# Designed miniproteins, single chains, continued (2): the designs that were tried, part 32

Each design is a single chain, and the fold is of that chain. pLDDT is the mean over its residues in the fold that is shown.

## One batch from the design tools (miniprotein)

Design m5089
Fold by ESMFold2-Fast:
Structure m5089 (fold): chain A 79 residues (1-79)
Amino acid sequence: SALEGALRHLEEALRALDEGDIKAARDHISEAGDALTAAGFSEQARRVITEALTALENGDIEAAKRVLEEARRWVREQL
């Protein structure tokens, strides 16, 4: 499902950040947002994309991780 796809991309984004792969993290964040939108959660997608990518632009990896961890927890509750 699209929502399961969102969960996978959020988990992959978190792993990429742990590995220091910022490009892979950005790609997975964008794909998670697309999957959330496809699942009918456009507001959550917009929030996650905006907050996580802004944190990464500012070099705040820990803030980006917190946003993604909260989103992952929320998505798991929807499954």
Scores: mean pLDDT 88

Design m5090
Fold by ESMFold2-Fast:
Structure m5090 (fold): chain A 59 residues (1-59)
Amino acid sequence: AEAVAKQADALYKAIQNVIDGKNVEENKATALRLADELGRSGTGYAEGLAKYAKALVAK
């Protein structure tokens, strides 16, 4: 739970950096990695967040 919360926070920050135009390619790669890890955690919250992140950075 604590590890999932920390990964979710890191993913949120990576997504915000992409939206803000800061190190876009690096933050997209980080967001995709974190989303993939969170998607494997088995929580509904993490699964939803992973789908959102992948959709946002796959463009």
Scores: mean pLDDT 72

Design m5091
Fold by ESMFold2-Fast:
Structure m5091 (fold): chain A 80 residues (1-80)
Amino acid sequence: SLAELTAETARRLARYLLAQGKEDEAVDIMERTVLHLADKYLSEEERKEVREQIEKARTLPAEEAFAVGDEIMDRILEKL
């Protein structure tokens, strides 16, 4: 699906950026992709939950924030 392709592309790019030491850029691409998928595929209530999780993830180290984004992305795809 287009959603799966979008998620896979973002994960590959973000992992590449992490490998290059570009942690902020990697977290940014994951955050933007999660928000895009949430806006397109989730209900208003579920989008509020995703925004709350992203806000909490911003207080975490980049690697942990990336893992939170990856998990949210998987949960969105499972609902499709």
Scores: mean pLDDT 84

Design m5092
Fold by ESMFold2-Fast:
Structure m5092 (fold): chain A 61 residues (1-61)
Amino acid sequence: SRAVFEGADGTRVTIEALENGMGRVTTTRADGTVRVGEVDARAAYGAALASGMREVAGEAP
């Protein structure tokens, strides 16, 4: 399961569900900067929505 979000500033966030409820979060900025982290998948999904990002593809938890 994977969800993709876009922010108004061109930031893209991809959340990939891992084992035991963890998610791999890949944040790509409009300038091409990429950051990767692992956090709770549900918390990452909620944070993306709370920051005003739009879900553009994937599954809601």
Scores: mean pLDDT 78

Design m5093
Fold by ESMFold2-Fast:
Structure m5093 (fold): chain A 86 residues (1-86)
Amino acid sequence: LLRPDALLRELLEATGLTAETYTLDEIYQALLDYADRQGLIRPGPLAGIVDASDSLLGELLGKPEFRTTDFAGIEAAILRHSEPVA
């Protein structure tokens, strides 16, 4: 289980999530839900593309644009903004 930092927690709370800890998959789905609710997802040739330029999501990921299938990049960002709990 992962405990989110202040920035990640703010984004999770914007999606209605208020728990202390989450799985990686729960956080990943919450990031996609946030992007969808904010109208940031546009169709791409193989996957959805997220425009994160002026959002909490862009600050969290450290980049203005990413693909919904960039799980490795998204996972690295989640781990940078959370701590593992036993």
Scores: mean pLDDT 74

Design m5094
Fold by ESMFold2-Fast:
Structure m5094 (fold): chain A 83 residues (1-83)
Amino acid sequence: SEQERMLQRLLEENEILEKTFKKGLEDPSVSLEEIKKEAAEELRKKGIDLEYEEIPDWSLEELYEYYSQGKETTQRMLDELAA
């Protein structure tokens, strides 16, 4: 369905952002600006056009938590549609 397709894309977006910000947390030599640019580039490779400036002006820890929770919520919604 259209809804399932949109949720699948949102799940992919949240997974990429969570993974990228987790990588940033594990490597303190990388700046927040650099990790946000990397996140935008990874999304672009999947056909999601998002500039790094559109990512919220939050700490790396807050960004990781937010997208981690978004991933879990979106997966739950997809599971409910499949039931």
Scores: mean pLDDT 81

Design m5095
Fold by ESMFold2-Fast:
Structure m5095 (fold): chain A 62 residues (1-62)
Amino acid sequence: SVDEELARLQAELTAAVAAGDYPRAISIADRMLELVREHRPDDADTIADLEAYREWLRAQAA
C-alpha cells in the first residue's frame, strides 16, 4: 500500500539524515512528495511540510 511505502521511505529518510547523507535524503523526500501528490493531492499540510523539509535538506547539502 501507499501507506506502507511511505512508512518505509520515512525510515530510510531518517537513516539517511542520521548518516549525513543529504543527497540520498533529498532523493527520498522527492519520492515521498511524488507519492503524496499523486495519491493524496488534497493533503496540503503534508505536501507543505515535505516541501519545507526538502528545502531544509538542500540547505544542509550546500
Scores: mean pLDDT 87

Design m5096
Fold by ESMFold2-Fast:
Order: C-alpha cells, then sequence, then structure tokens
Structure m5096 (fold): chain A 110 residues (1-110)
C-alpha cells in the first residue's frame, strides 16, 4: 500500500542518517554497538508514532520542522559570538536536515 511504501522509505531515511551520525562519532567500539541498538529501537518507535498520525498531522509536523530549521538558521546568522568554523559545521547540519525533509516530502508525494 501507499502507507507501507512511505513507512519503508522513512525507515531507510532514518536508518541511513543515524548510521551516518554513529559512524562519524569519535567513540569507543562498545559505545558504537550500544548506539546501533538504540538506533534500531529509535527508528521503530518513530515509525510507530508516525503510523498513528493522519496525512494532515504529518504535513503539519513537516511544516513545523521546516520552520524550526529556518529559525535556527536565523539564530546562527544573528550570533556574532560563534566561531566561523562552528557556524560552518552547524550550517552543514542544517543543509543535511533540509535534504532529509525533502526526501520525506518526496516519499509523502508532497
Amino acid sequence: SKEEKILEALREIFTEELERVINKANVATKKKEELEEEKERAVEAALEELKKKSEEELLEEIREVEEEIARARERLAADPSLPEEEKRRMLELMDRAEEIVARIKEALEL
């Protein structure tokens, strides 16, 4: 069904992003293994919550996330105390978050 295809696409998006974060983390192997187990539980928990929501509720949550990203960009631009390297890193994270949102919107046929 359309819902099953959307949920599978969301599972792939969430799994790939969490794996990317875990793999880039400078932590001990044991902690990485714990994070991978937490990743699987977090993805399934998120998908179960999404299953409970209507399409209208999902659209509203996407809009709220887009607004939060926009506000975060404005805060970064307005803060003269942040080092240039840190601002650059945070902007790259914002760009990545926008890409994830775009993939989710595509999966929802938005």
Scores: mean pLDDT 70

Design m5097
Fold by ESMFold2-Fast:
Structure m5097 (fold): chain A 64 residues (1-64)
Amino acid sequence: MPVFVTEEGKELRTVEELFEFAAKHGHLVQTETGKVYTAVELGYYLEYVKESPEGKEVVVLKPV
């Protein structure tokens, strides 16, 4: 399961935190890949995989 963090090192652990962060900035970009996500896509992913984590990966997100 990926762990979503900001460039400041703050972890986005809940759907509410993720939507709040994205709502301020619109879309989110994974800094390492340049891939753009919506808060809806990431929120769905966060809720779906949290109960069945395959592994722990850190995904750094920034606003676009």
Scores: mean pLDDT 68

Design m5098
Fold by ESMFold2-Fast:
Structure m5098 (fold): chain A 76 residues (1-76)
Amino acid sequence: SMAEELLLHALQKLTEAILTVSKNADAEIGRLVQALSRGLEEFLELMEDLREKYTEVKENLQEAIESARKALDLLQ
């Protein structure tokens, strides 16, 4: 579905950003997967937080956030 494609794109861009900036990538990815299991809204909140924290990958995180928001809209 379109929502699945948008979510996969968001996850790909987010994974790329985390791997670029975090020496503790496993912990950050684990936290995001846990948030996603709790709900797409909580996952979006964490992505917004990471975008503010890691300015060097701001564009990748922005694209991930936009794709995830579109997926959330399709699932609601």
Scores: mean pLDDT 70

Design m5099
Fold by ESMFold2-Fast:
Structure m5099 (fold): chain A 88 residues (1-88)
Amino acid sequence: LAAFKEVAELFGGKVVSAENKKVVLQLPGHTILGDIFNRLRDEYGFKITQLAVGLKATAEEALEITGDKPIAVLQDPEGNEYEIYVQL
C-alpha cells in the first residue's frame, strides 16, 4: 500500500483507492508505466505477473487500450497480487 502511494507521488500522481487488492492510480497522461513498474520492482520488490500494455505505454495510451480492465497485475514480495488501474 505505502509503496504505491510513494511511487505514484514521485511521478506527480496519487493513489485514488486501494481496496480488495485493486489499486487505482491517478497519473499525468504522459507518465510512462514502465517507469512506475521499474520503481516498484527496484525499491519494493514487486514483479509483473500480467501486463495488458507495453512497458513504453503512457497512462493515457493504457486507458485507450484497456478501458475498464487492469493495466497490469503486480505481485509483492509476500506473494500478494494486485490489479493495477489508471485514471488521468
Scores: mean pLDDT 84

Design m5100
Fold by ESMFold2-Fast:
Parts: sequence; structure tokens; C-alpha cells
Structure m5100 (fold): chain A 58 residues (1-58)
Amino acid sequence: SDITNLLQAAYKQDVDAVTEILQKQGAQQKDAPYLAEFVRNILGEEGADVVRQAIERL
């Protein structure tokens, strides 16, 4: 599951892996608030921060 892979990469704080997953899914910078909120609810602010950093690389 792409969601499971995203959460695992964010938990490991692997920004490169999160960026690769987001690129494959066609995510855009406009999706940042929704994706960060989703990950924050599961992994907290550290996970959300990794997702925000990854989106900046898109």
C-alpha cells in the first residue's frame, strides 16, 4: 500500500523516500496541508515535518 509505505518512510524520517513516493503518486505542493495533517494525526509533528520537506522538493 502506498499509504503504508509513505507512513513508514515518514516514521524513519527518510525525506528522499517520502519525496519518491509523492512523485509516483503525482502529489503537488498544493496538497501539502492535507498530507501533512494526515501524517501528523498518525505520527505527530515529526512525521508531518518530513512530509512538508518532501513536498518542497516536488
Scores: mean pLDDT 83

Design m5101
Fold by ESMFold2-Fast:
Structure m5101 (fold): chain A 87 residues (1-87)
Amino acid sequence: MLKVTVKLVDTKTGKVLGEVESILGAKKKGDSFLLSSEKGVKGENVEGKESAYVFSGERAEATFESWEQEFQLNDPNLKLKVEVEKL
């Protein structure tokens, strides 16, 4: 299992706009995990590499859906920062 912490960050200001933590089974679509069930959301992992992660669980999914509706996640100034711990 993985513990994953995701922060939505405005890279212009360095401000954290939102945070969610989840414990999940890892899933993949292609070469990466997807953060959204409908489309891949790209985030920077702990190494600064772009990655996309899939979350399961009602609260994490609702949070990402809210962020997709509230923020233009295709905006290059908005980044997902992802911390992944193997449990």
Scores: mean pLDDT 54

Design m5102
Fold by ESMFold2-Fast:
Structure m5102 (fold): chain A 88 residues (1-88)
Amino acid sequence: MSWLDHLPEEKREELLRLEVEATLHIMAGSIALKAGDIEEAIKHYEKALKALEEALRLAREGGAPEELLERLEEEIELIKEEIEKLKE
């Protein structure tokens, strides 16, 4: 049973928008990186990071299962690591 079914509609829509935003920026960053556009890749990954951090905050406030919170924290750390590697 989805924990999202217990959230108000507005909060569900907000979380879904943030998830979509993060996914689109991760994809755009990956495409830019493959094209050799490091600066654009960093910009996209930084936008994805902000969306993921906001999604984690809202998920935590909404009482998301610990497994989901751990997955979001893991994704955030992976994006942070990628940004740091690209800035070197």
Scores: mean pLDDT 83

Design m5103
Fold by ESMFold2-Fast:
Structure m5103 (fold): chain A 97 residues (1-97)
Amino acid sequence: MTLQEILDEASKLANELEEKAIASGNKEQVHAAILVGATVTMLIMRYSVGGVVSQAQAQNMLKVLEEAMKKLSPEQRAIAERLKELMEQGIALMQES
């Protein structure tokens, strides 16, 4: 997958996660899904301006994702785990060599 394809798929999964969280009626799950989506948006914004992701930025983004995932239902967590794999791939391609 190209970096663009990874970011497009991550964005799609973040939207699906938020929709499922809203449908659950659980405010904590909605908040967690919003935090996941914000992390994806930050990576996309860095990519759009030709930015790179430092090791510290990568660690912080992944920590936010892992903490948010703890609040999700099993079905939502499956989406978030796939999204995390895509984020890890995208971050690796954007990290300084």
Scores: mean pLDDT 82

Design m5104
Fold by ESMFold2-Fast:
Structure m5104 (fold): chain A 80 residues (1-80)
Amino acid sequence: SMDDVRRQLAQLVDRFMNAKTEEEALAVIDELVALGRSTPLISKDALINLLRHFLHLAEERGWAEVAAYVREQIAAVEAE
């Protein structure tokens, strides 16, 4: 349901904001991409916009590994 998707997205944002390591943040990105691919309730454009938001957050935190991985995921989703 849309309410379940909204709750999952809110939890992923919260987990990313509270991540203490790049490894924890990367796990959140993987779950976000998996969620976006698993449900028609998140469009391709919506998933790309969410990933761009996480890219901005990673860049602000100086999380170079996370930022590089998010760019890779954006490119992969756009190529579909």
Scores: mean pLDDT 87

Design m5105
Fold by ESMFold2-Fast:
Structure m5105 (fold): chain A 120 residues (1-120)
Amino acid sequence: SREELAAQLEGLVALLELFREWLAATKKNPKVIELLEEALELAREMLERVRAGTATPEEIKEVVLEILELLIEAAEELNLEETKKYIEEVKKEVEKETDPLKMVALLSETVAAFGAAVEA
């Protein structure tokens, strides 16, 4: 439902905000911070469009794939080769997915996994 999708996007935005703040405090890499700020903006815009009922499943997929690409670039900048490969595989799964709820869930899981990898 729209309400379930909006709730998942709210969770994604919160995860991206926490990840950005953590990276700003610990890694202090301006390029990575810029990539996460762009991902956050895309996620926030998608959330507002879902709340307004103006987002199509195709547009949601496009935004999820764009955010995944930004995360791939961030992983590369941080020299996290295994994390980069993991995100590339998630991107392939999203490309085959038709359910926006599953696409957002996969993206949220990816952000959480990226955060865990950076802490290790």
Scores: mean pLDDT 88

Design m5106
Fold by ESMFold2-Fast:
Structure m5106 (fold): chain A 81 residues (1-81)
Amino acid sequence: PLPVLSEAERAEREALVARYRELVAEYNETKSEEALREAIRLLLRAMGLSEEEIEEVLNMDDEEQLAFWEELRARRDAALE
């Protein structure tokens, strides 16, 4: 069974999703690296990563970031089998 969220936790999650969408829209309009980085931070935080793990991912080079995202997708796909 899925964990039951309280009404307060549900509202907090909805606020995080709304903020993520705002940052993605800002990035699409301005091409701001800062807006993109903040969107990625919120996404990783929502996935349960610690602030230390989030900063490690954000400090990865493009090749390391690609490998990280491919590994996460592979783990997700394996869990769905």
Scores: mean pLDDT 68

Design m5107
Fold by ESMFold2-Fast:
Structure m5107 (fold): chain A 85 residues (1-85)
Amino acid sequence: MFSDEEKRELGLELAKASRDLLRGILENAPSSKINEAQKKFIDLWKKLQENLSDEELDELLDEMTDFDTLAFLKGWDAAEKWFRS
């Protein structure tokens, strides 16, 4: 069973993997690099699905939505600090 700290860390890893994938696509990175980032995102998402209930996943996704909003408004470092607190 994952602790709240482990759930937050996995959520943050998923957010970073999502950002890296999107950045790679937008910057026209090589297909190999995009595929690597996509695989990392999928592997992390599967790990979350296997270890969290549907309710816990919904709660984490809500927190990640708040994270993305804060990252947009205040920058990634501020969002990461908030998410880890």
Scores: mean pLDDT 75

Design m5108
Fold by ESMFold2-Fast:
Structure m5108 (fold): chain A 66 residues (1-66)
Amino acid sequence: MRQALSIREYGERVGLDEELIELLEEMVRQGLSVTEAAAVMRERVPAELFTRALAAYAEYLRLSRD
């Protein structure tokens, strides 16, 4: 799927490590909303990366990359 940006690619672009990217993939697989994803990320993502990780997840769900 090279034509579509995956959640993995969004995570890589905001500087997330592979474990955090795997967390994003699992949240997408579970169909979590942005609010639900934020709750999951509170314990798993460093504070400095939290806003970027959540923004990447929200952008992916909106299918807006611009």
Scores: mean pLDDT 73

Design m5109
Fold by ESMFold2-Fast:
Structure m5109 (fold): chain A 100 residues (1-100)
Amino acid sequence: SLADQMAALQKQAEALKAQIKSLEDQVAAAEANNSPKSQQIQLLQELIALNDKLIDLYLQLEKLAIQAGDLETQMRAGANLVSAATRKVSAQRELQKLQA
């Protein structure tokens, strides 16, 4: 059902958010410990990729919420998409600094 598809996407998004939080902590630790640039670059590239996946999940969830007439889920998905996009841009800027 449409509701089952939306629930599955929400579950995937929550799992991905947990992975992103763990990776953000790893990025912060690598920076604090003055880890090699190559390691910091690899972690930031992975963080960008995970945020891209999260953006795709929220975009799919928003489309299904529109089909379901679920305005609350639609608005929540849109807000979460903007948040993930902001995190991606932040990680891209940090990556550019390390590659300069």
Scores: mean pLDDT 91

Design m5110
Fold by ESMFold2-Fast:
Order: structure tokens, then C-alpha cells, then sequence
Structure m5110 (fold): chain A 62 residues (1-62)
């Protein structure tokens, strides 16, 4: 199942990611590009690389 979220900031994106199940795969899209993570923890580390502005979070459940 795929869930999509939009965050206005990196701080908001981190709050959304923190609430995802540990087994969710996460794709994050921002002004700096797109990154894929195998876990919400990994996604939280990568979100700071995406630059300023809105961030889209796509969560895939196994």
C-alpha cells in the first residue's frame, strides 16, 4: 500500500517519517532531488540533503 504526504519543511517531513512503520520503504522528493530509503530511520537522515521548500514523502508498506 502506498501513502503520499506533503510537508512544507524538513522539520514537518521528519515528524511524518517518524510516525511511519519501521518496515516501510520511503521515497522522499524535494528541491534537491529524490532519495530512497529502506526504513523511516534512513529517510530521516537523508531528508536534510533535499534543500529548502516542500518535501513529498511516499511510503510503501511491504
Amino acid sequence: MIKTFTADSKEEAKEIIKKLPENAKVTIRGAGGTVEADSPEEAMEKVDELGDGPITIIAELP
Scores: mean pLDDT 78

Design m5111
Fold by ESMFold2-Fast:
Structure m5111 (fold): chain A 99 residues (1-99)
Amino acid sequence: MDQPALKITVTVDGKRLTLTIEGAGSAASVQAAADAIKERLGATKVYGVVASPDTAVITVDMAEPLTEADGRAAAEAARDAVAEVLGQPVTGEVTITVK
């Protein structure tokens, strides 16, 4: 029995948020996720790259540098938007890394 899972890891670096999504099944899903994140966060620019059928990386450029609190709120909002737009359960850990 195989239980599919969508795992999202978030890294914060100044005004840039990088999301790694594992378990996403298509390029269309990655684009929908990127669009949803941009709308939810009001980001300046969002773009997604499909690294493999199972892994996508979404880069989010914010207007202002993110604090740990702002980065955490943004990560949770982005995760929620991805889960809703893809209709897929989100599991695993949301990790925020601040330098």
Scores: mean pLDDT 72

Design m5112
Fold by ESMFold2-Fast:
Structure m5112 (fold): chain A 97 residues (1-97)
Amino acid sequence: SDAEFLEKLREIEALLLAPSLSEAELERAAELLVELTPYLLELVRAELAAGVPRTPGLEELLALLERMVAADPATQRELALEIVRRMVALQREAAAL
């Protein structure tokens, strides 16, 4: 549901905005990202159908979301953990500027 989607979005945002994350918090963020992936894929497809230009970044995001949806649960978890770690690293770099 939209309410569950928004609640999970708020939870992942709060985790990613934290100054540090424990291993358990990283795993929770990865679980949330896996759960949000089908909704994010629908949103990206809806944006493209509405005529938003297909930029390289949007095409890469679409391909990644499609890969995650098609993957087995273990592969989804590994991909989500890698993405969360990369997002945390980028946020720390931005905070240092």
Scores: mean pLDDT 76

Design m5113
Fold by ESMFold2-Fast:
Structure m5113 (fold): chain A 94 residues (1-94)
Amino acid sequence: SARSEALDEILRLASEAAAHLREAKAAKQAGNEEEAKRHVELAMEYADRVAELGRRHRLPVGPYVLRQLAEMLAEAGEEEAAKRLEEKARELSA
């Protein structure tokens, strides 16, 4: 079903976003701020796609994934991006 396909896609997008956030953390630790920023931007693009699929198909995994990515962003010092994903997760859970 379209909902099952959306679930699979959300999990794939979540994995890609998480991988980029791990690379962003590694880049920051190495002092490569520009590389870290690119990885955060890519992770946010994947997170936006997760939010859209979660909203369209009303999938609870959507807000769950967004909250997990927000925690990773906060751990990486990206507090504003983390708050944006937490807000999107709350909107999807309402």
Scores: mean pLDDT 88

Design m5114
Fold by ESMFold2-Fast:
Structure m5114 (fold): chain A 59 residues (1-59)
Amino acid sequence: VLAEFEQAAKGTPFSAESLIKAFQKLSGLNVDGIAGQETQEALAKYPLSVAEFVKMLTG
């Protein structure tokens, strides 16, 4: 999960941690920037992939 955010962050002005925090905030999770169990479970239920989510945020 972290590696997916790092890969998706390449070519954007955002760090992987910033993107994880953005996802956590949108999902109503604790915003700690750590791709732990809660974040992984929320991502598995999310209708977009990590790459699609990052593209949505960056345009």
Scores: mean pLDDT 75

Design m5115
Fold by ESMFold2-Fast:
Structure m5115 (fold): chain A 104 residues (1-104)
Amino acid sequence: MEALRREIVERAAKLLEEAGFEIKEVTPTHIAVASPRPDAVPLALEAVRRAAEELGLTVAEAEVEGPRGSAAGDVVTARLRVLSAAGEDVGPITLTVEYTAPPA
C-alpha cells in the first residue's frame, strides 16, 4: 500500500510542477507545494485526485485545515483518504499548500 501512495504523490508532484507549482517536499505519504495562485488549494487537490484515478484509486474524503493559526497564516493542510477499487483503505496522504508572493 505504501508503494501505491508513493506513486500517487510522485504523479501529483509531476502534475503540479507542470502547472508551475514549487515542489518543496515529497514523501510516500506527504506532498508539500508552494504557489502564488489564489486557487492553489483546489488545483493541488485536483492533481492528487487525478493521480489517484490514473492508478484506479479514488479520493474518498478530504479534510482541509487552514490557515490554521496566525504563525502559519499562508499554509493550508489537506488530509486525503484514498481507497482502492475494492474499497480497501490505501492510507492517508497529506497535502500542504503554501501561498507565496509572486517573484518580482
Scores: mean pLDDT 75

Design m5116
Fold by ESMFold2-Fast:
Structure m5116 (fold): chain A 79 residues (1-79)
Amino acid sequence: SEEEERIKKSLEIAAEIGRMFARGIDAGEARAAEILARNTFSPKEAGRLLIEEVSRGINEEVLPALKEKKEEEEKLKKL
């Protein structure tokens, strides 16, 4: 049925988004760990660094995908 196909496609899209987030989180955590290993931080500063690097990692995965989609939509509208 159409409903089953829509659900399946939505789950596949969600899985792809989840993989992008996972890659961004992993990259951010790895960068934060390297910085923390070379520097002395308070727990508060360490927590802030982790949040900033994880957020940067997620943005590095998600923002190019969103930009490519927006540029494709703009090209289609100009035709």
Scores: mean pLDDT 79

Design m5117
Fold by ESMFold2-Fast:
Structure m5117 (fold): chain A 71 residues (1-71)
Amino acid sequence: ERKERYKELADRLISAINNQNEEEVKRIADEAYELGLITKEQAEKAKNGDNAAVSQLLATLLREAGLVERP
């Protein structure tokens, strides 16, 4: 399922952020770009350690995975 792929990428990104694994963040940004989820500019900013771009990437992955908090 496509949603499971996005959830896997989101889980990996959260782990990479918590472990300060910049190399894994770069791989995830490249994979998200190849999947058409983000622009090349967004991927480059996330790969350069832009916290806002990394947060936007995570939000995009969570949204595409259907992980939405509901009351």
Scores: mean pLDDT 79

Design m5118
Fold by ESMFold2-Fast:
Structure m5118 (fold): chain A 73 residues (1-73)
Amino acid sequence: SATEEAKRLGEEGVKAIKRAKEEKDPTKYAGLALRGIGLLWQGVLIGQKAKDEEGIKIAEEAGKEAGLNIKPF
């Protein structure tokens, strides 16, 4: 289902961000971080289309808590 797809994209996004945090090469870090953010955002958009209002809120909060709303250093 689209909800399961959104969850898979979120999980892959989190994995990419975790790899980025362990990567000391700036180019690889940037690539993994951008990939992770893109996958998380894609999951949110799919969740919004597939779910009612409650599902949309859950997807948005999960995306924000997973790092979409983090102050950069």
Scores: mean pLDDT 66

Design m5119
Fold by ESMFold2-Fast:
Formats: sequence, structure tokens, C-alpha cells
Structure m5119 (fold): chain A 96 residues (1-96)
Amino acid sequence: MKVRVRARVTHEETGRSIEVEAEAYKGQKAEDEAELEVPPGRLTVEIEFEYDGERRRATFTADLAEPGTVRIRVRVEVNDDGSARAEVELELPPVA
């Protein structure tokens, strides 16, 4: 059993992007984080979850009113009983 979370944040006008990925098997924890300084404008956020070979994707956009730091964190935990927890945390400058 494998659980993976990958998240990518792209600032559309500049083309700048960051990507974080965490992958865990039974009894494991993994986390990753990154940050990016951006001007105002549109961010595209893509999140991909993989659970034992099955993939799901979510995409959303945010329009930033002010420049600042975008931070993204992903965390995956798979317990010995096969239960799993996946978290994505996104911190944004003020949105329009």
C-alpha cells in the first residue's frame, strides 16, 4: 500500500512554480514544503492524490491582490493497520 500527495503552485504571469511531494508506505510518515515569492496575479494550484495506484486530481485558481509569500505543505501518514491521512496546507497572500 502506497499513499502519495503531490501539489504544484504556478504563478501564471511569471511562469514561476513550486512543487511538493510526499509518499508513504505502511508505518511511514512523509512531508514536504516549499515557498515562493510572487507578485499579484493568478495562481493555479494542482493537487494529485494517489492511493495504491488510483489517482485523483483537483485544480483551483486564486487571484492574489498583493505580493507576498506562497507556502505549500503536504503530509502523508500510513498507519500499520492500513489507515491513512493526507494533508495539504496552502498559505496565500491576500486574495482579490
Scores: mean pLDDT 83

Design m5120
Fold by ESMFold2-Fast:
Structure m5120 (fold): chain A 71 residues (1-71)
Amino acid sequence: MEEEIREKAREIAKKLGLPESQVDKIAAVLMIRKLNPEMSVEEIAKRLGLSPETVRRILEAAVEAGYIEPP
């Protein structure tokens, strides 16, 4: 599970031009979305120290890649 989600996060990082240092945070965004779909983009951003814009871009890229369900 953890290794699979990290690989998905790495592909999202490449697509969005984010550094590899952000992969763990991207993986956390994907996990939070899957486990708590009611959590807002703003709350996820606050919890992970990301901008709401970055979280939205991560989620949209993940939906486009088929890694998570549409919002």
Scores: mean pLDDT 79

Design m5121
Fold by ESMFold2-Fast:
Structure m5121 (fold): chain A 85 residues (1-85)
Amino acid sequence: MVAARIVGAVLALIGMALDPNATVEEAREYIEEATEWIIEHGSPEELREAAELFRLTAESLEKMGKKEMAEVAYEAAERLEEAAE
């Protein structure tokens, strides 16, 4: 369940980054809610794995010139890393 939510959140963020009608505010709200759910339900190991996936997603988005969407992913990664401690 948690793994599916992590993958789903990452794919949703990528989809929003590629959608010209999606706003950064909408992406931030969605990912913040997803991140909070992952923190509530995930083990420390799952949270660390989620943080790594969001960090890799952020790096990929940044390479594509989607800087603001990359920041949303970096913020999620940071929160997940802190919660895994």
Scores: mean pLDDT 86

Design m5122
Fold by ESMFold2-Fast:
Structure m5122 (fold): chain A 76 residues (1-76)
Amino acid sequence: GPYVEVEIVIRDADGNVLAELRLEGRDTEAINEEAVKVIKEAFEANEEITVEAEITYEDPETGEIRKERVRLTYKK
């Protein structure tokens, strides 16, 4: 698949870092599985987590390199 790099920082409600990971490659399914696993483990252990991700990817239609930042909060 197209090349992807993902940097993820997971924090609790108080801003403490619970996990940091950097994933890269062309296997977007494997990258997604690893990211989801770490996020699920952090969320199971905490009432609230914030996931901050920087995603660098090759657009599969144009071949352009794109960068996006995402911040998501999960609450029980």
Scores: mean pLDDT 84

Design m5123
Fold by ESMFold2-Fast:
Structure m5123 (fold): chain A 77 residues (1-77)
Amino acid sequence: SEEFKKEIEELIKKANEIITKVGNLPYLPDEVREKIRELLNKASELLNKARETGDPEYIEEAKKILDEIEKLVDEAN
């Protein structure tokens, strides 16, 4: 399933882009930064489970978490 592997790779890339973006936002409150770290850890765990099991449900859960992070970043500005 090349499509499945590509989805995981794209989500890992998105997570890394979020890490870089958050690191470049000096005015982001510490509480929001901490929440983003917790959510990124959860997304990473889900993507690892998707890779290990091949279960697309873990991909969908990871997408929801990454969307939540994007919303937190947007709301903090």
Scores: mean pLDDT 84

